# Designs tried in a protein design run: designed miniproteins, single chains, continued (3). Part 67

Each design is a single chain, and the fold is of that chain. pLDDT is the mean over its residues in the fold that is shown.

## One batch from the design tools (miniprotein)

Design m10311
Fold by ESMFold2-Fast:
Structure m10311 (fold): chain A 82 residues (1-82)
Amino acid sequence: MEHERVADELIEAVRKAAERSPEEFAQAGTAAVNVARDLGLPAEVLRKLAEAFREIAEKYPEVRDAANQSVDEARRLAAEVE
């Protein structure tokens, strides 16, 4: 439950950044993956974060490429943590 709450807070932060600018999204997305790694979030929660990045890529065309890169990074991290 606590790991899901952290993931939800990270998801909200990157979604707000995507609404503001592509540059802020790139910074927030990188920070979210780094925080998830440093906190040792489980693979299931990392996959939830990756799915949120995929949804952001669909909703915000301006950040789509950066969001897809964040999806790949989150999925790679999930595979490393399993």
Scores: mean pLDDT 80

Design m10312
Fold by ESMFold2-Fast:
Formats: C-alpha cells, sequence, structure tokens
Structure m10312 (fold): chain A 68 residues (1-68)
C-alpha cells in the first residue's frame, strides 16, 4: 500500500504539472512508511494533506479515490 500511495501521488502531481513536487511528496511518503508503527491510513492521510497544503485539493481527492 505505501508504495501505491507514493506512486499515485507522484503521477497525479506530474499530470498537474508539478513533477518536482511529485518527487518530494513520493520521497516523504517513502520515508514515513519506513517508520515502525506507521499505518497504511497514516500514509494515505499524509499524502492527502501534503497535496492539499501544496494547493492541490482536487489532486488530493484523486489520490484518495485511486488507492481506496
Amino acid sequence: MPERVAETARRVLERAGEPELGRRVEAGIRRLAAIPGVTPEDVLEFAVEALREAGHPEEAEEVRRLVE
């Protein structure tokens, strides 16, 4: 699951014209997923919030739909 969230967020942001942001979000998700005790829900919520904070709320909802 974390791998799918990371890849999905990157692709969605690349499509939105933000490839560098996509790489940063992917790296952040991978680092978070490597921490013991982090759940799949934590990873998904991190990705959704990161995209919303970056000004991409529609893309955040797309990531949620694609991984749910």
Scores: mean pLDDT 79

Design m10313
Fold by ESMFold2-Fast:
Structure m10313 (fold): chain A 80 residues (1-80)
Amino acid sequence: SEKEKLEIARLSLKDLLETAEKLVQESKTATPSQKQQIIKQLERMKEEALRLSKKYNMPQSEVDEVLKKLDEIIKQVQEL
């Protein structure tokens, strides 16, 4: 059902954000090369979040909130 598909999308995005937070912790002790790899992984995760949001026709407000959190995470890693 559409409701079940949306719930799966929400759980997938929650998992993405939890993984992104773990990458922030890893970035604190990372070498410059490892940090670049983490940033690239976070950028790919943002692309995946957009793909899932489009696929499941998620409310724009929920999409914007997830993307904002990922942008803030990417910025945190870049500013380390």
Scores: mean pLDDT 85

Design m10314
Fold by ESMFold2-Fast:
Structure m10314 (fold): chain A 66 residues (1-66)
Amino acid sequence: AARASLTPEQLAEIDRARESAEKAARNGVETVNELTGEKLPDEQVEEIVRRAREAGENWALEQIAA
């Protein structure tokens, strides 16, 4: 597995990227809710967060490979 072949430092970077992406996504949703005056459905918010975490992990893997 890709994660299993990485160093502990690289695994920590991936985990940090995932957490940062999640926080950014949740902050982005909050900003949009404030600007629009509407609240996004929780199911949609969780889907956005899931995709953001996946994107963060992929970004970190790309940086490690470069």
Scores: mean pLDDT 78

Design m10315
Fold by ESMFold2-Fast:
Structure m10315 (fold): chain A 62 residues (1-62)
Amino acid sequence: ASPEAIAKAIERWTGVKLSPSTVSELVKRGMTPMEIINAALILKKKGEKATVENILKTVEEL
């Protein structure tokens, strides 16, 4: 799937808005769309911003 399509899916499932460039970077680093969705949900619950750095840190805990 395109980074744009993945970003749209994440927004629909989590309410978190990610840029397609952020999604592209995460996918290049070996993350699946499901890992990104789960990390975005965890960050939203913690009240933290869904940056590349915060998502990477959160996925390491999964």
Scores: mean pLDDT 80

Design m10316
Fold by ESMFold2-Fast:
Structure m10316 (fold): chain A 115 residues (1-115)
Amino acid sequence: DKLEQIKKKIDELTKKLLDGEISGSEAREELLSLLSEIESKTPLTPEEYEQIADIVDEQTKKYAKAMDEEIKKAEKEDKTLAEKLQRLKDANIGSLDALSSLLRLQSEVLRKLLS
């Protein structure tokens, strides 16, 4: 199932993002690479692009919540770390929101072409 493969990749990328192993931009590029590979074998539908965007949005909210908890902990011990975590959170959310917007735009474009 294409969506199960994509969901697993999004879950993996979210974990790596929380662990500080990758940036939001790197997560975006890796997901787009997987989507390109899947598209080369079987075209994604407008509905599938929307479902992927919804999954990205859900994981972005989970990432934001987890980062807020880490920032709150850091504020008590190390204000410089808290400020760095806030900037990291903002940058990564920006990259993920841009990805979600791109996926929704792809859905709209495909609907117009397939109408």
Scores: mean pLDDT 87

Design m10317
Fold by ESMFold2-Fast:
Structure m10317 (fold): chain A 80 residues (1-80)
Amino acid sequence: SREEQLKLVEEALAEVEALYAEYADKLSPEQRRQVEDYIAGLRQLREAIRAGESTLSLEETRAMVDALLAAVRAIVAAAE
């Protein structure tokens, strides 16, 4: 459902924004831009879902969100 897709994206946004708030000062300028790009992408997907403009299935939305979360987690893990 669209409610399930929206929840997935909103939960991912909350996690990415929390990670960015915690680790921003430890990230390189390049890593910060990458995380900011992922946040922008998640926000765009959220607005598309809200507007009923998203063509992605629930499974496709989950796969995209999971991939973005994995990428962000890898970036912050590298920023020891």
Scores: mean pLDDT 86

Design m10318
Fold by ESMFold2-Fast:
Structure m10318 (fold): chain A 79 residues (1-79)
Amino acid sequence: ALSEILKRLLSERNLSTSDSPMYKGLMIALIESGTNPELKENLTKFQLALSREDYEEAQKYLDKVLEILGENFTKLMRS
């Protein structure tokens, strides 16, 4: 589950590892946030939740970020 992965990655400080699909998704979100204000707001709230160790809120905003990106990822994977 995302909650388990999120807690493990944060505990191990593995968010900076490029091999992580979660990290790759976050990097793409950062790049696209310059042209998508909705994505930028959700990413900001995700980072704030992480800094407070509020993993439930972090998962909620991460899920929304991935849903916004998921339309692009889903189309790419279907191609």
Scores: mean pLDDT 59

Design m10319
Fold by ESMFold2-Fast:
Structure m10319 (fold): chain A 84 residues (1-84)
Amino acid sequence: SYLEKGIELFNKKEYDKAIEWFTRAAKEGDAEAYINLGLVYEQQEKYLEAGEWYEKGFLLQNKPHMAEAARKTYETIAEIREKK
């Protein structure tokens, strides 16, 4: 599956290729792919983008409290990292 290929590439730290495969899985409606896109952006220290993908993924899974928590958490991480 597209998700499995993305996970393999992510584990190899091939983040740009992982994004390609996770994006394909996300376009097919795979909510897990949205969460994995968040993980890739988090590994690249792109915390605002990570939070946006986590929020969308949790909303697709019908977990609105998790979506809100993810958005707030990653907005806070981004703010703290700017204020080193």
Scores: mean pLDDT 84

Design m10320
Fold by ESMFold2-Fast:
Structure m10320 (fold): chain A 61 residues (1-61)
Amino acid sequence: SREAERRRLRNELRVYEELKAIDQKPLTPEQEEVMKRFEELRRLYQQDEDAALAAHRQWRG
């Protein structure tokens, strides 16, 4: 359901915010790619929830 997708995205974005707040460096290339994806999803979610959910589905499967 859309609500389940919203909860999943919100939970993952919450984890991203916690990781960002820790200010850990340096990141591995894999970690940098994941953080970049979460930053994009966070911005999309604030402006267009449907686009954010679609991007999250495409990225995670």
Scores: mean pLDDT 74

Design m10321
Fold by ESMFold2-Fast:
Structure m10321 (fold): chain A 119 residues (1-119)
Amino acid sequence: MLKELAEKAGVKKIVVKVEESAVDLIPLLEQVLEDVEKELGLPVEFEIVPPLTKEQVEEILKNGSSPDEIHLYLVREELLPEGVKAKAGKNAFVIDLSKLPSPEGFREMVLEVLKEALS
């Protein structure tokens, strides 16, 4: 189902942009994202980004990503409002890793976000 939605939407890859403060979590995130790659049938690329500001997050969500890529920004510095775990723009998503209870919770959130993006 998700693979068919991704193909219909014309999405070619997922780019995971990990804030420098969260690079210690990359090995755990890679395991979760390998499962996501299998479910979607799309390649997942990692990119390390400098620490983001609230203004940069707002710009990312406003401008979105290219039509053929989904960008996931993984942040650790409480850049999202209290109680908000993730926020969506056009093919661009900001996820607050500090608010996630487990790797399984992260996996479920990523799949939910991607399903909504591709619908």
Scores: mean pLDDT 73

Design m10322
Fold by ESMFold2-Fast:
Structure m10322 (fold): chain A 77 residues (1-77)
Amino acid sequence: MSERELLERLKKRPISVRELSEWTGISQSTITAALRLLNIDPSKGIDLKTYIDIQVLLGINLIRRALGLEPLIEIKE
C-alpha cells in the first residue's frame, strides 16, 4: 500500500473516511476533525483535492505543535 497507489485511486473517484483511514493509518476521528475544519461534508467522500487539503492541515498542525502554538485540530493518539 503506497502513497502513489492511493493518489492514483483518488484520481478515479472519491473514497469514504473509513477507506482513507484503512489506506493511510490515520484515525477516522482525525480525518473527520480535518474535514470539519475544512468545512467539508464527510458523506460526500474524499477526493484527491480533499486528501491533499487534509495532508496540508496535518503538516501545519505538526509545525504549530513544534513551535508551541495551538494546534488547528486535536489528534487523538
Scores: mean pLDDT 77

Design m10323
Fold by ESMFold2-Fast:
Structure m10323 (fold): chain A 55 residues (1-55)
Amino acid sequence: AEEIAKEIKDLAMKLGYSEEQAEGIVDSLLESGSTDGLKDGLEEAKKALLEKETG
């Protein structure tokens, strides 16, 4: 869980979010209740970064 949260935070910052905003995103995903939420968030962040680089 902690490792995935860190990866989401790092990816959010690469997408242009501040460190504080990235922490807020992770907190929101944790509030939605599971490691599945964190994994879904990580997958979305990776996809968004890839689309930004290729589109």
Scores: mean pLDDT 71

Design m10324
Fold by ESMFold2-Fast:
Structure m10324 (fold): chain A 94 residues (1-94)
Amino acid sequence: DEELTQRILEGLRELQEQIQALADEGKISEEEKRRLLELLASAENAVLNRDYRSAAETLDELIALLRELSRTHPELQPVLEKAEELRALVLELL
């Protein structure tokens, strides 16, 4: 589904922008930003390669990290919710 793939890619870009904005505001550390952006880049590469299984696995890792970080950084809660929505969309392509 080309339209669903484009929606997932757009959502991953939105998450990248949100994470960068939170780091720029000092809401998360540079280390936390790098870890989150690396997982997002891996998920984007998997989606671009139509490797939806690897994309789902990478999003599970991203969600686990976001759940851990959101205990200290409640500003990450909307990012976590969006990542969970994107994982559900990726699972529809499996």
Scores: mean pLDDT 90

Design m10325
Fold by ESMFold2-Fast:
Structure m10325 (fold): chain A 60 residues (1-60)
Amino acid sequence: DDLYGVVLSPEVAKRVERELKRRGFEVEVRELPSGKWELVAPASAIRLVVELSGEEVVLL
């Protein structure tokens, strides 16, 4: 129901976007002025985003 934005590196964001879309989730990615990318996904997909981001999310 709710959408959430997660800031990721460009390569991680592209990888996560591809995987979420393969699994049928609605996902949007946008390049930010900082050079990072924002991935917007449903709340139900956020746990999977964290899992697929791996090291970047663990090392916040």
Scores: mean pLDDT 72

Design m10326
Fold by ESMFold2-Fast:
Structure m10326 (fold): chain A 91 residues (1-91)
Amino acid sequence: SEIKEYIETTVKSLLEYYNYLKENMNRDEIKEKAREIIESVDANLERLEKKGDLTEKKKKAFEVLKKAAELVINDEISEEKLREIAIKEFE
């Protein structure tokens, strides 16, 4: 299904980005990057809402990104947990 393909693509992209960060940054730097991502998500959600451009698809994508960043901060990130978050948000 289109939703299943979107979930798998999202999980793959997030995991690839996390692995890229692990190869180039230490743990504290990665957690700081995750905090910056959460702040950026919150700012973008507010901006898009005020502009009237906050679609359901955009909102769900930003919520998944925010939850993925929270997993990084809590040392809980895994492919399984990323997939769980994406399923809950997109289904």
Scores: mean pLDDT 87

Design m10327
Fold by ESMFold2-Fast:
Structure m10327 (fold): chain A 89 residues (1-89)
Amino acid sequence: MEEFEKKLEEIKKLVEEGNKATDPAEQRRIAHKILTLANEFADEFSVEEIEKAIEFLEQLRKKAKNPAVQKALDSAITLLKSKIEIRKR
């Protein structure tokens, strides 16, 4: 639980950093790190925790101002939803 919350907080901080980043290379690094953390959620946590992560990422997507970060969050949400669908069916 605490590790799960810590990883969600890390993604939140990455979105905040991405909103302030003006360098395209840094924006790309932040986007890649968001996707890496999303893959870790898919592999390490239960379906219920992944569902909570999806809701959290959808809320962060509304707060994301940087297009690269927005695309990374959209990709992360799609990845997590796909993993849940495969496991439930």
Scores: mean pLDDT 81

Design m10328
Fold by ESMFold2-Fast:
Structure m10328 (fold): chain A 82 residues (1-82)
Amino acid sequence: MLSAEAREAVARLPTPLQAGVRELLTADGPVHMSDELFDALLAAIRALPVPVAREIAAAILENGGRFLPERHRAALEALLRA
């Protein structure tokens, strides 16, 4: 579950990226997200304050990590290690 700060940060993202985060957080099967959309989402998350970026990345991995391609999962894990 995201903190109020992380939810507010997601709410300030462009609409396609907000939809992307919601899809990743509520995934119940394979996520059909393009590499271009995922890379844009990752860049937007990296632009957030470090604690907020890590919280969002951790929440995505916890709720939807098993449904992500290896490349996308590895990128989020790398963000947590930064």
Scores: mean pLDDT 81

Design m10329
Fold by ESMFold2-Fast:
Structure m10329 (fold): chain A 71 residues (1-71)
Amino acid sequence: SREEVLRTLESILNTLRTDPENVAGVLAGLREVIELDPSLEAALREAEAYIRAGDIDKAIAVLEEIIAELK
């Protein structure tokens, strides 16, 4: 559901802001969101690429844009 997607995305954002070294947890969360809403796959893969590159601020920006669009 949209509520589950939003809750998971907000959890991922919190992890990126408070514990960005938990890459495995963040990536697992992104996969869960793609399974809940496949239409978000392209944007979430972009966020994943930034996370893998260590560009945490860019990953946060992508996720904030997705959350804003869903609200």
Scores: mean pLDDT 84

Design m10330
Fold by ESMFold2-Fast:
Structure m10330 (fold): chain A 100 residues (1-100)
Amino acid sequence: MPVFSSKELIEGLEKVVEKHREELLERVREAFLKKYPDVELSDEEVGIMLDLLIESLKTLISKYEKLSLEEVKELIKKIFDEETAEVLVWLVEEAVKELL
């Protein structure tokens, strides 16, 4: 099973975020609306939420020297709620594809 350095994973995440920002914004909006369907979010507020989630994930990954995809997915599921975890799991799976 491939293992990646935290630096490689973070670089992969940054590449996916730059390449797929619009898709990530829609995924974050959908995840929020599943929990709070009556709350209106501006595009700017969704952007702030995405940026906070990415920084949180990067901070989490940076605590480890090396991680497999499965270990990162387990950490995400342990720390984040189900809807947020779905977005972040997609993001790390895409990041690993960029590294392979």
Scores: mean pLDDT 85

Design m10331
Fold by ESMFold2-Fast:
Structure m10331 (fold): chain A 68 residues (1-68)
Amino acid sequence: MMDKQLKLFEEAIEIMRKEGASEEDIELLEEALEKLREGDYVGAGELLGKLSKETLEKFMEILAELMG
């Protein structure tokens, strides 16, 4: 993954934290980011799959907005 994409993922996590996402969901997102940095896309996807549906949908919306 490109550094730019990792930066956008980080920004999306910060926005989720500011919007009151649970600590558990934030921890899952941060662990997924670390897996992406390691090139473990399968592990990252598994962690994202553990998020609540509402948190995952909100995160994907924020990430899409940041990507343009």
Scores: mean pLDDT 80

Design m10332
Fold by ESMFold2-Fast:
Structure m10332 (fold): chain A 57 residues (1-57)
Amino acid sequence: SEKKRRDINSLIGTALIEMSRVNEGVITKAQAQASLKAAGAKLGLTDDGEALAAAFA
């Protein structure tokens, strides 16, 4: 659906921001993974959030 596509794009944007924060040393990879899983769950995209978190491990 259109909403799912927009939500997936938002989740990808969140992943890029979290990766930047890891690269800057302000959060750990584990914290970024937890953030992505939480963001995915909030959007009803738990599996997508978990997949993105795993990809950035």
Scores: mean pLDDT 81

Design m10333
Fold by ESMFold2-Fast:
Structure m10333 (fold): chain A 94 residues (1-94)
Amino acid sequence: MVDAAVLNHKHLKEKTGRNILSVTAEGSEEGAKGVAKTVKAVEEATGEKIEIVAVTSSNADPEVQAENAKKIGEQLKDVVKEVLPYTEALAKGK
């Protein structure tokens, strides 16, 4: 839901000082399209540019999360500057 994504973005900006959007997505083409749509919806709702997408998955395996972030990032290079696993996005946002 876009409202939940907007609240998440605000929370992460307050904690990190960066325009970070957290999403749960798989490294598929459909997953990347969903992320791009969410980024655009949040940017339209907030008037802010998303710099970093922080990706989580239902699979807690760090290797799966890193692969998903890489696959999504390759598809979203024209939408956001960086796509990172959630924990790495928080570390770089400080």
Scores: mean pLDDT 76

Design m10334
Fold by ESMFold2-Fast:
Structure m10334 (fold): chain A 117 residues (1-117)
Amino acid sequence: MKEPLEELKKKIPPLIEKLENDENPLLRAEAAEELGKLAEEYPELVEELKPAIEPLIKALSDEEPIVRYAAAKALGKIASVDPALAKPAIEALKKAAEEDEYPGVRKAAKEALKNLK
């Protein structure tokens, strides 16, 4: 069942707060995944995700690889819908693609960068 777009927009600020402030890395990763899913399933809302870009960029440097992976995937999904919106993430995604200790995070960041060309 599709929710009204205005109700979906109201989910964005709580997801950003959860991504930045939750002590549980699983909940931070879920917040990043949901932000990416909103862009993929509701492209008409992608501009409303502009406030999520900086938090997702910061999450690429999270202490937990599951959060960094989710952030890279979310930025990739946003970039696939609106590359211009995700352009501020290019530097951080390049760093993650080259330097991240976890191969899955490096791969997700490389895939996100392909959507930014």
Scores: mean pLDDT 88

Design m10335
Fold by ESMFold2-Fast:
Structure m10335 (fold): chain A 80 residues (1-80)
Amino acid sequence: SMAEELRRRIDELFAEYRKALEEAVAKGMTPEEIQALADRYSAEMDALIREAVAAGHEETVLEIARRKAEFQDEVDALLA
């Protein structure tokens, strides 16, 4: 179904975001560079939220929003 395809895409994309963040930290990127990377990913997450809203997938919207908040908390913890 379209909902299952969207969920798979979300899972893959968030795994890519986590890996990229871990690689950025491992490479010794500055806090400013890490924040810029996180801001870019947040914008991509917002695009997914808009797509899910347009499709009427309320549960998917809430899941993406929750995962975005968790990602932002992880970034904040890394930059503290």
Scores: mean pLDDT 81

Design m10336
Fold by ESMFold2-Fast:
Structure m10336 (fold): chain A 63 residues (1-63)
Amino acid sequence: GVEAVAAAAVRAGYSEEEARKYGELAVEYVKKGGVLGATQKLVEEGLPLHTASGLAAIAERSL
C-alpha cells in the first residue's frame, strides 16, 4: 500500500510529504497500468528511472 512506498521513498531521501505523494501516485498507477505505467508516471513527476521503477515494484508487491 501507500505506506510501504512512502517508507521506501523517505529512505531514498525524499521528504515525508513528497514520499506520501509518490506513494499515492505509485499505487494509483500500478492499478491502472501496472509497474510500467506507475514507473512512467513517477519519471514524469521528476524521479530518476531506477527510483521510479523501485517504488512501482513495491507498490505492486504491497497491493
Scores: mean pLDDT 87

Design m10337
Fold by ESMFold2-Fast:
Structure m10337 (fold): chain A 70 residues (1-70)
Amino acid sequence: LRTGRDLVRELSRRLNLPEERIVEAFRELGIDLDAPAAALRARREQLVLQLSSLLNLDREQVETLGELLA
């Protein structure tokens, strides 16, 4: 994953959620979709917590999000 846009596409695919829902969650958190994936990984614990809340993720989906931000 190189950018936040790559993360949105991969999350949509693996969590079976519409890309639009994930983009809206990123916007609500003030996350730049053009930000480097490394910058997002630096905030992994915070982003996992905040995105799991906004997207109403179950435990398995939270684990998947954590893996993608590793």
Scores: mean pLDDT 81

Design m10338
Fold by ESMFold2-Fast:
Structure m10338 (fold): chain A 100 residues (1-100)
Amino acid sequence: MSEAERRRRMTSLAAAAGILAAEGIWANERGDRELAEESAEQVEALGRELAELAPTEEAARAIEEAARALARAIREGASKEEILARFRALMAAVDAAIEA
């Protein structure tokens, strides 16, 4: 896989994580626990895909940890601010992996 192709794939998955974070916030505001759990499970699966694209084991671990933290915040009904903070942490881990 080329570096440009890897970057594009990681960027697309990162965008998908943003959509799932927004969905999780919406589900939590509505008390929709089923949707929140589905969004959390999709974030965890997406984190695993991003980790497989990571150039190092350290980067993969950081991405999976950040994705699990985001999924947990969604699942536990965290505030919009907390979910957005967890999403930003996941984006930071992805950006670091792209640069490595």
Scores: mean pLDDT 88

Design m10339
Fold by ESMFold2-Fast:
Structure m10339 (fold): chain A 99 residues (1-99)
Amino acid sequence: MRLTPEQRRLLAALALDPLGEAERNAREIAEYLGVPEELVRDVLRAAREHGGSQRAIAEVLGVSQATVSRLLRGVDPRKETIRVLTEIGIEKIKEAVGL
């Protein structure tokens, strides 16, 4: 399945989060983004094993390193990770209360 630009941007940002919070929530992130959990884990692993290398992330996402650099322009990985995890939390609350 071909990833959207937003899916690639969010996966790259989550992989570069300095606190690594995405790794503990890989399944929930996969469900939120509509991507396979294995893809989330592979992107996070590539970033971890290669010191946050945009090239390693780009290889997993099937794009050029220049594409990853452009996707991350003006993006704060920590802020994006907090936003995604917050939205996941809100959706879980809505589901639990039948909203």
Scores: mean pLDDT 81

Design m10340
Fold by ESMFold2-Fast:
Structure m10340 (fold): chain A 74 residues (1-74)
Amino acid sequence: MMKVTLSLGSDMSEQEKNVAINVAEALAEEADKDYELTVVESKMTLEEVQKNMAEAKKALEAGEKEVKMKVVEP
């Protein structure tokens, strides 16, 4: 089972948040059909979210089983 944590930026529009969630779900499902996605609100900017998603995509392409798109632990 693949575990993906997606952190959403506080300055993101609802459309941008929905796109980020859909991309994260698609990437997780393509890597493992029994994926688990956790979505958290954060103080990240949209640019930081996009950078983290790009790194996560690269890790998935390299065959990693756990992908984290986190800002900070609470």
Scores: mean pLDDT 66

Design m10341
Fold by ESMFold2-Fast:
Structure m10341 (fold): chain A 59 residues (1-59)
Amino acid sequence: DDPELQKLSTLPKDEAINVLKERIAELEAKLKDPNLSFSEFVEIRRELNRYRLYLKKLE
């Protein structure tokens, strides 16, 4: 379980959506870094997929 997702569950829906969109944008920006290691890339993609799924459930 992700402690950040646990925090989001305590927020009003509109605030949670805004935080998720911000986190998704940050993760997408990190994926554009050509110096990422393979393990960092895999972890960021997993986080991004988790946040996208959670956002889809809220919308």
Scores: mean pLDDT 79

Design m10342
Fold by ESMFold2-Fast:
Structure m10342 (fold): chain A 85 residues (1-85)
Amino acid sequence: VEISKEELEEEFERAKAEAPSMSESQKAGLAIESAILAATSKDEHLKKLSEELAKYVDEELYKETLELVKEKSELEAFKEMKEKL
């Protein structure tokens, strides 16, 4: 099922609202997942939403994951970054 743009925006807004109450592990997980999503998506709007969410959770980890995706496959980058949690 394809998520509509409105539903996707609502999910990201909810994640940003919940970020202050998240554990460091939950924030790291979201940063990694957002980076993989941004790197694999051809949708500029989704990339922007992922980058904004990263600022609320862990922007440094988000950038590190994006660089790993450029050097490796998305699957390998996801695995390596998750092993750091």
Scores: mean pLDDT 75

Design m10343
Fold by ESMFold2-Fast:
Structure m10343 (fold): chain A 66 residues (1-66)
Amino acid sequence: SSAAEKAGEEARRAAEEAGLSEEVARQAYGTAKAFMATGREDLAREVIEAARRGDEERVRELSLQA
C-alpha cells in the first residue's frame, strides 16, 4: 500500500540523516514497510523513531519481528 511505502521511505531517510549505513537504512525501510503492510502501525512508527535516533541495534532487533 502507499502508506507502507511511505513508512518505509521515511525510515530510510531518517536512518540516512542520522548517519547510519546504507545496509541499516535499507533494513529500516523494509522493516517499517512490512510492519505497516501487516497492520502493525505502532511497530512501524518505532522503526522510524529508532532510525531517527540513530539506534542501529533497535532497528536490527525490530527487523527480526517483521
Scores: mean pLDDT 87

Design m10344
Fold by ESMFold2-Fast:
Structure m10344 (fold): chain A 75 residues (1-75)
Amino acid sequence: SMSDRTQIGQRLVDGIQNQDIQTVIDSIRTMGQMYPEYRDYFNNIINQMNTASNQQQNGLMTQVQIIFRNIMDKS
């Protein structure tokens, strides 16, 4: 639903702002379940975040935010 989409979007933003990697990963996982066409892409990002340095994690969070905006714009 639109409500579920808004809630996961807010959770992702909150996770990024708080540098809460676990919340970001959980939000990406939920987005992959809501948008199956992006599931493999999001699973790849989660795997990268689990092994990444702090600097690499910041870059991945920025990339996820951009892709989330693109998904929202297509809706």
Scores: mean pLDDT 77

Design m10345
Fold by ESMFold2-Fast:
Structure m10345 (fold): chain A 81 residues (1-81)
Amino acid sequence: HMSPLERVRRLAEEAQAEMDRILADPSLTPEEKRARLGELQARFDAEVRALLPEMTPEQRDEVLRLHVELQNRFQAALDAL
């Protein structure tokens, strides 16, 4: 069984891979890419929030750093569209 921190790291890796896939998809318009990135960001936020009660203070600090990093990457991707 994964620790809550390991689960967040995996979620972040999966979100990054999905973001890269969305951005690289030639069948999607910029508007469709924005919509999918927004949905992915909202889903990631909700999943992380659900795991917070299971975490130690040290794990929450690390998760906050990972969350901010990925949010900045989402914003940069949206701004580039």
Scores: mean pLDDT 84

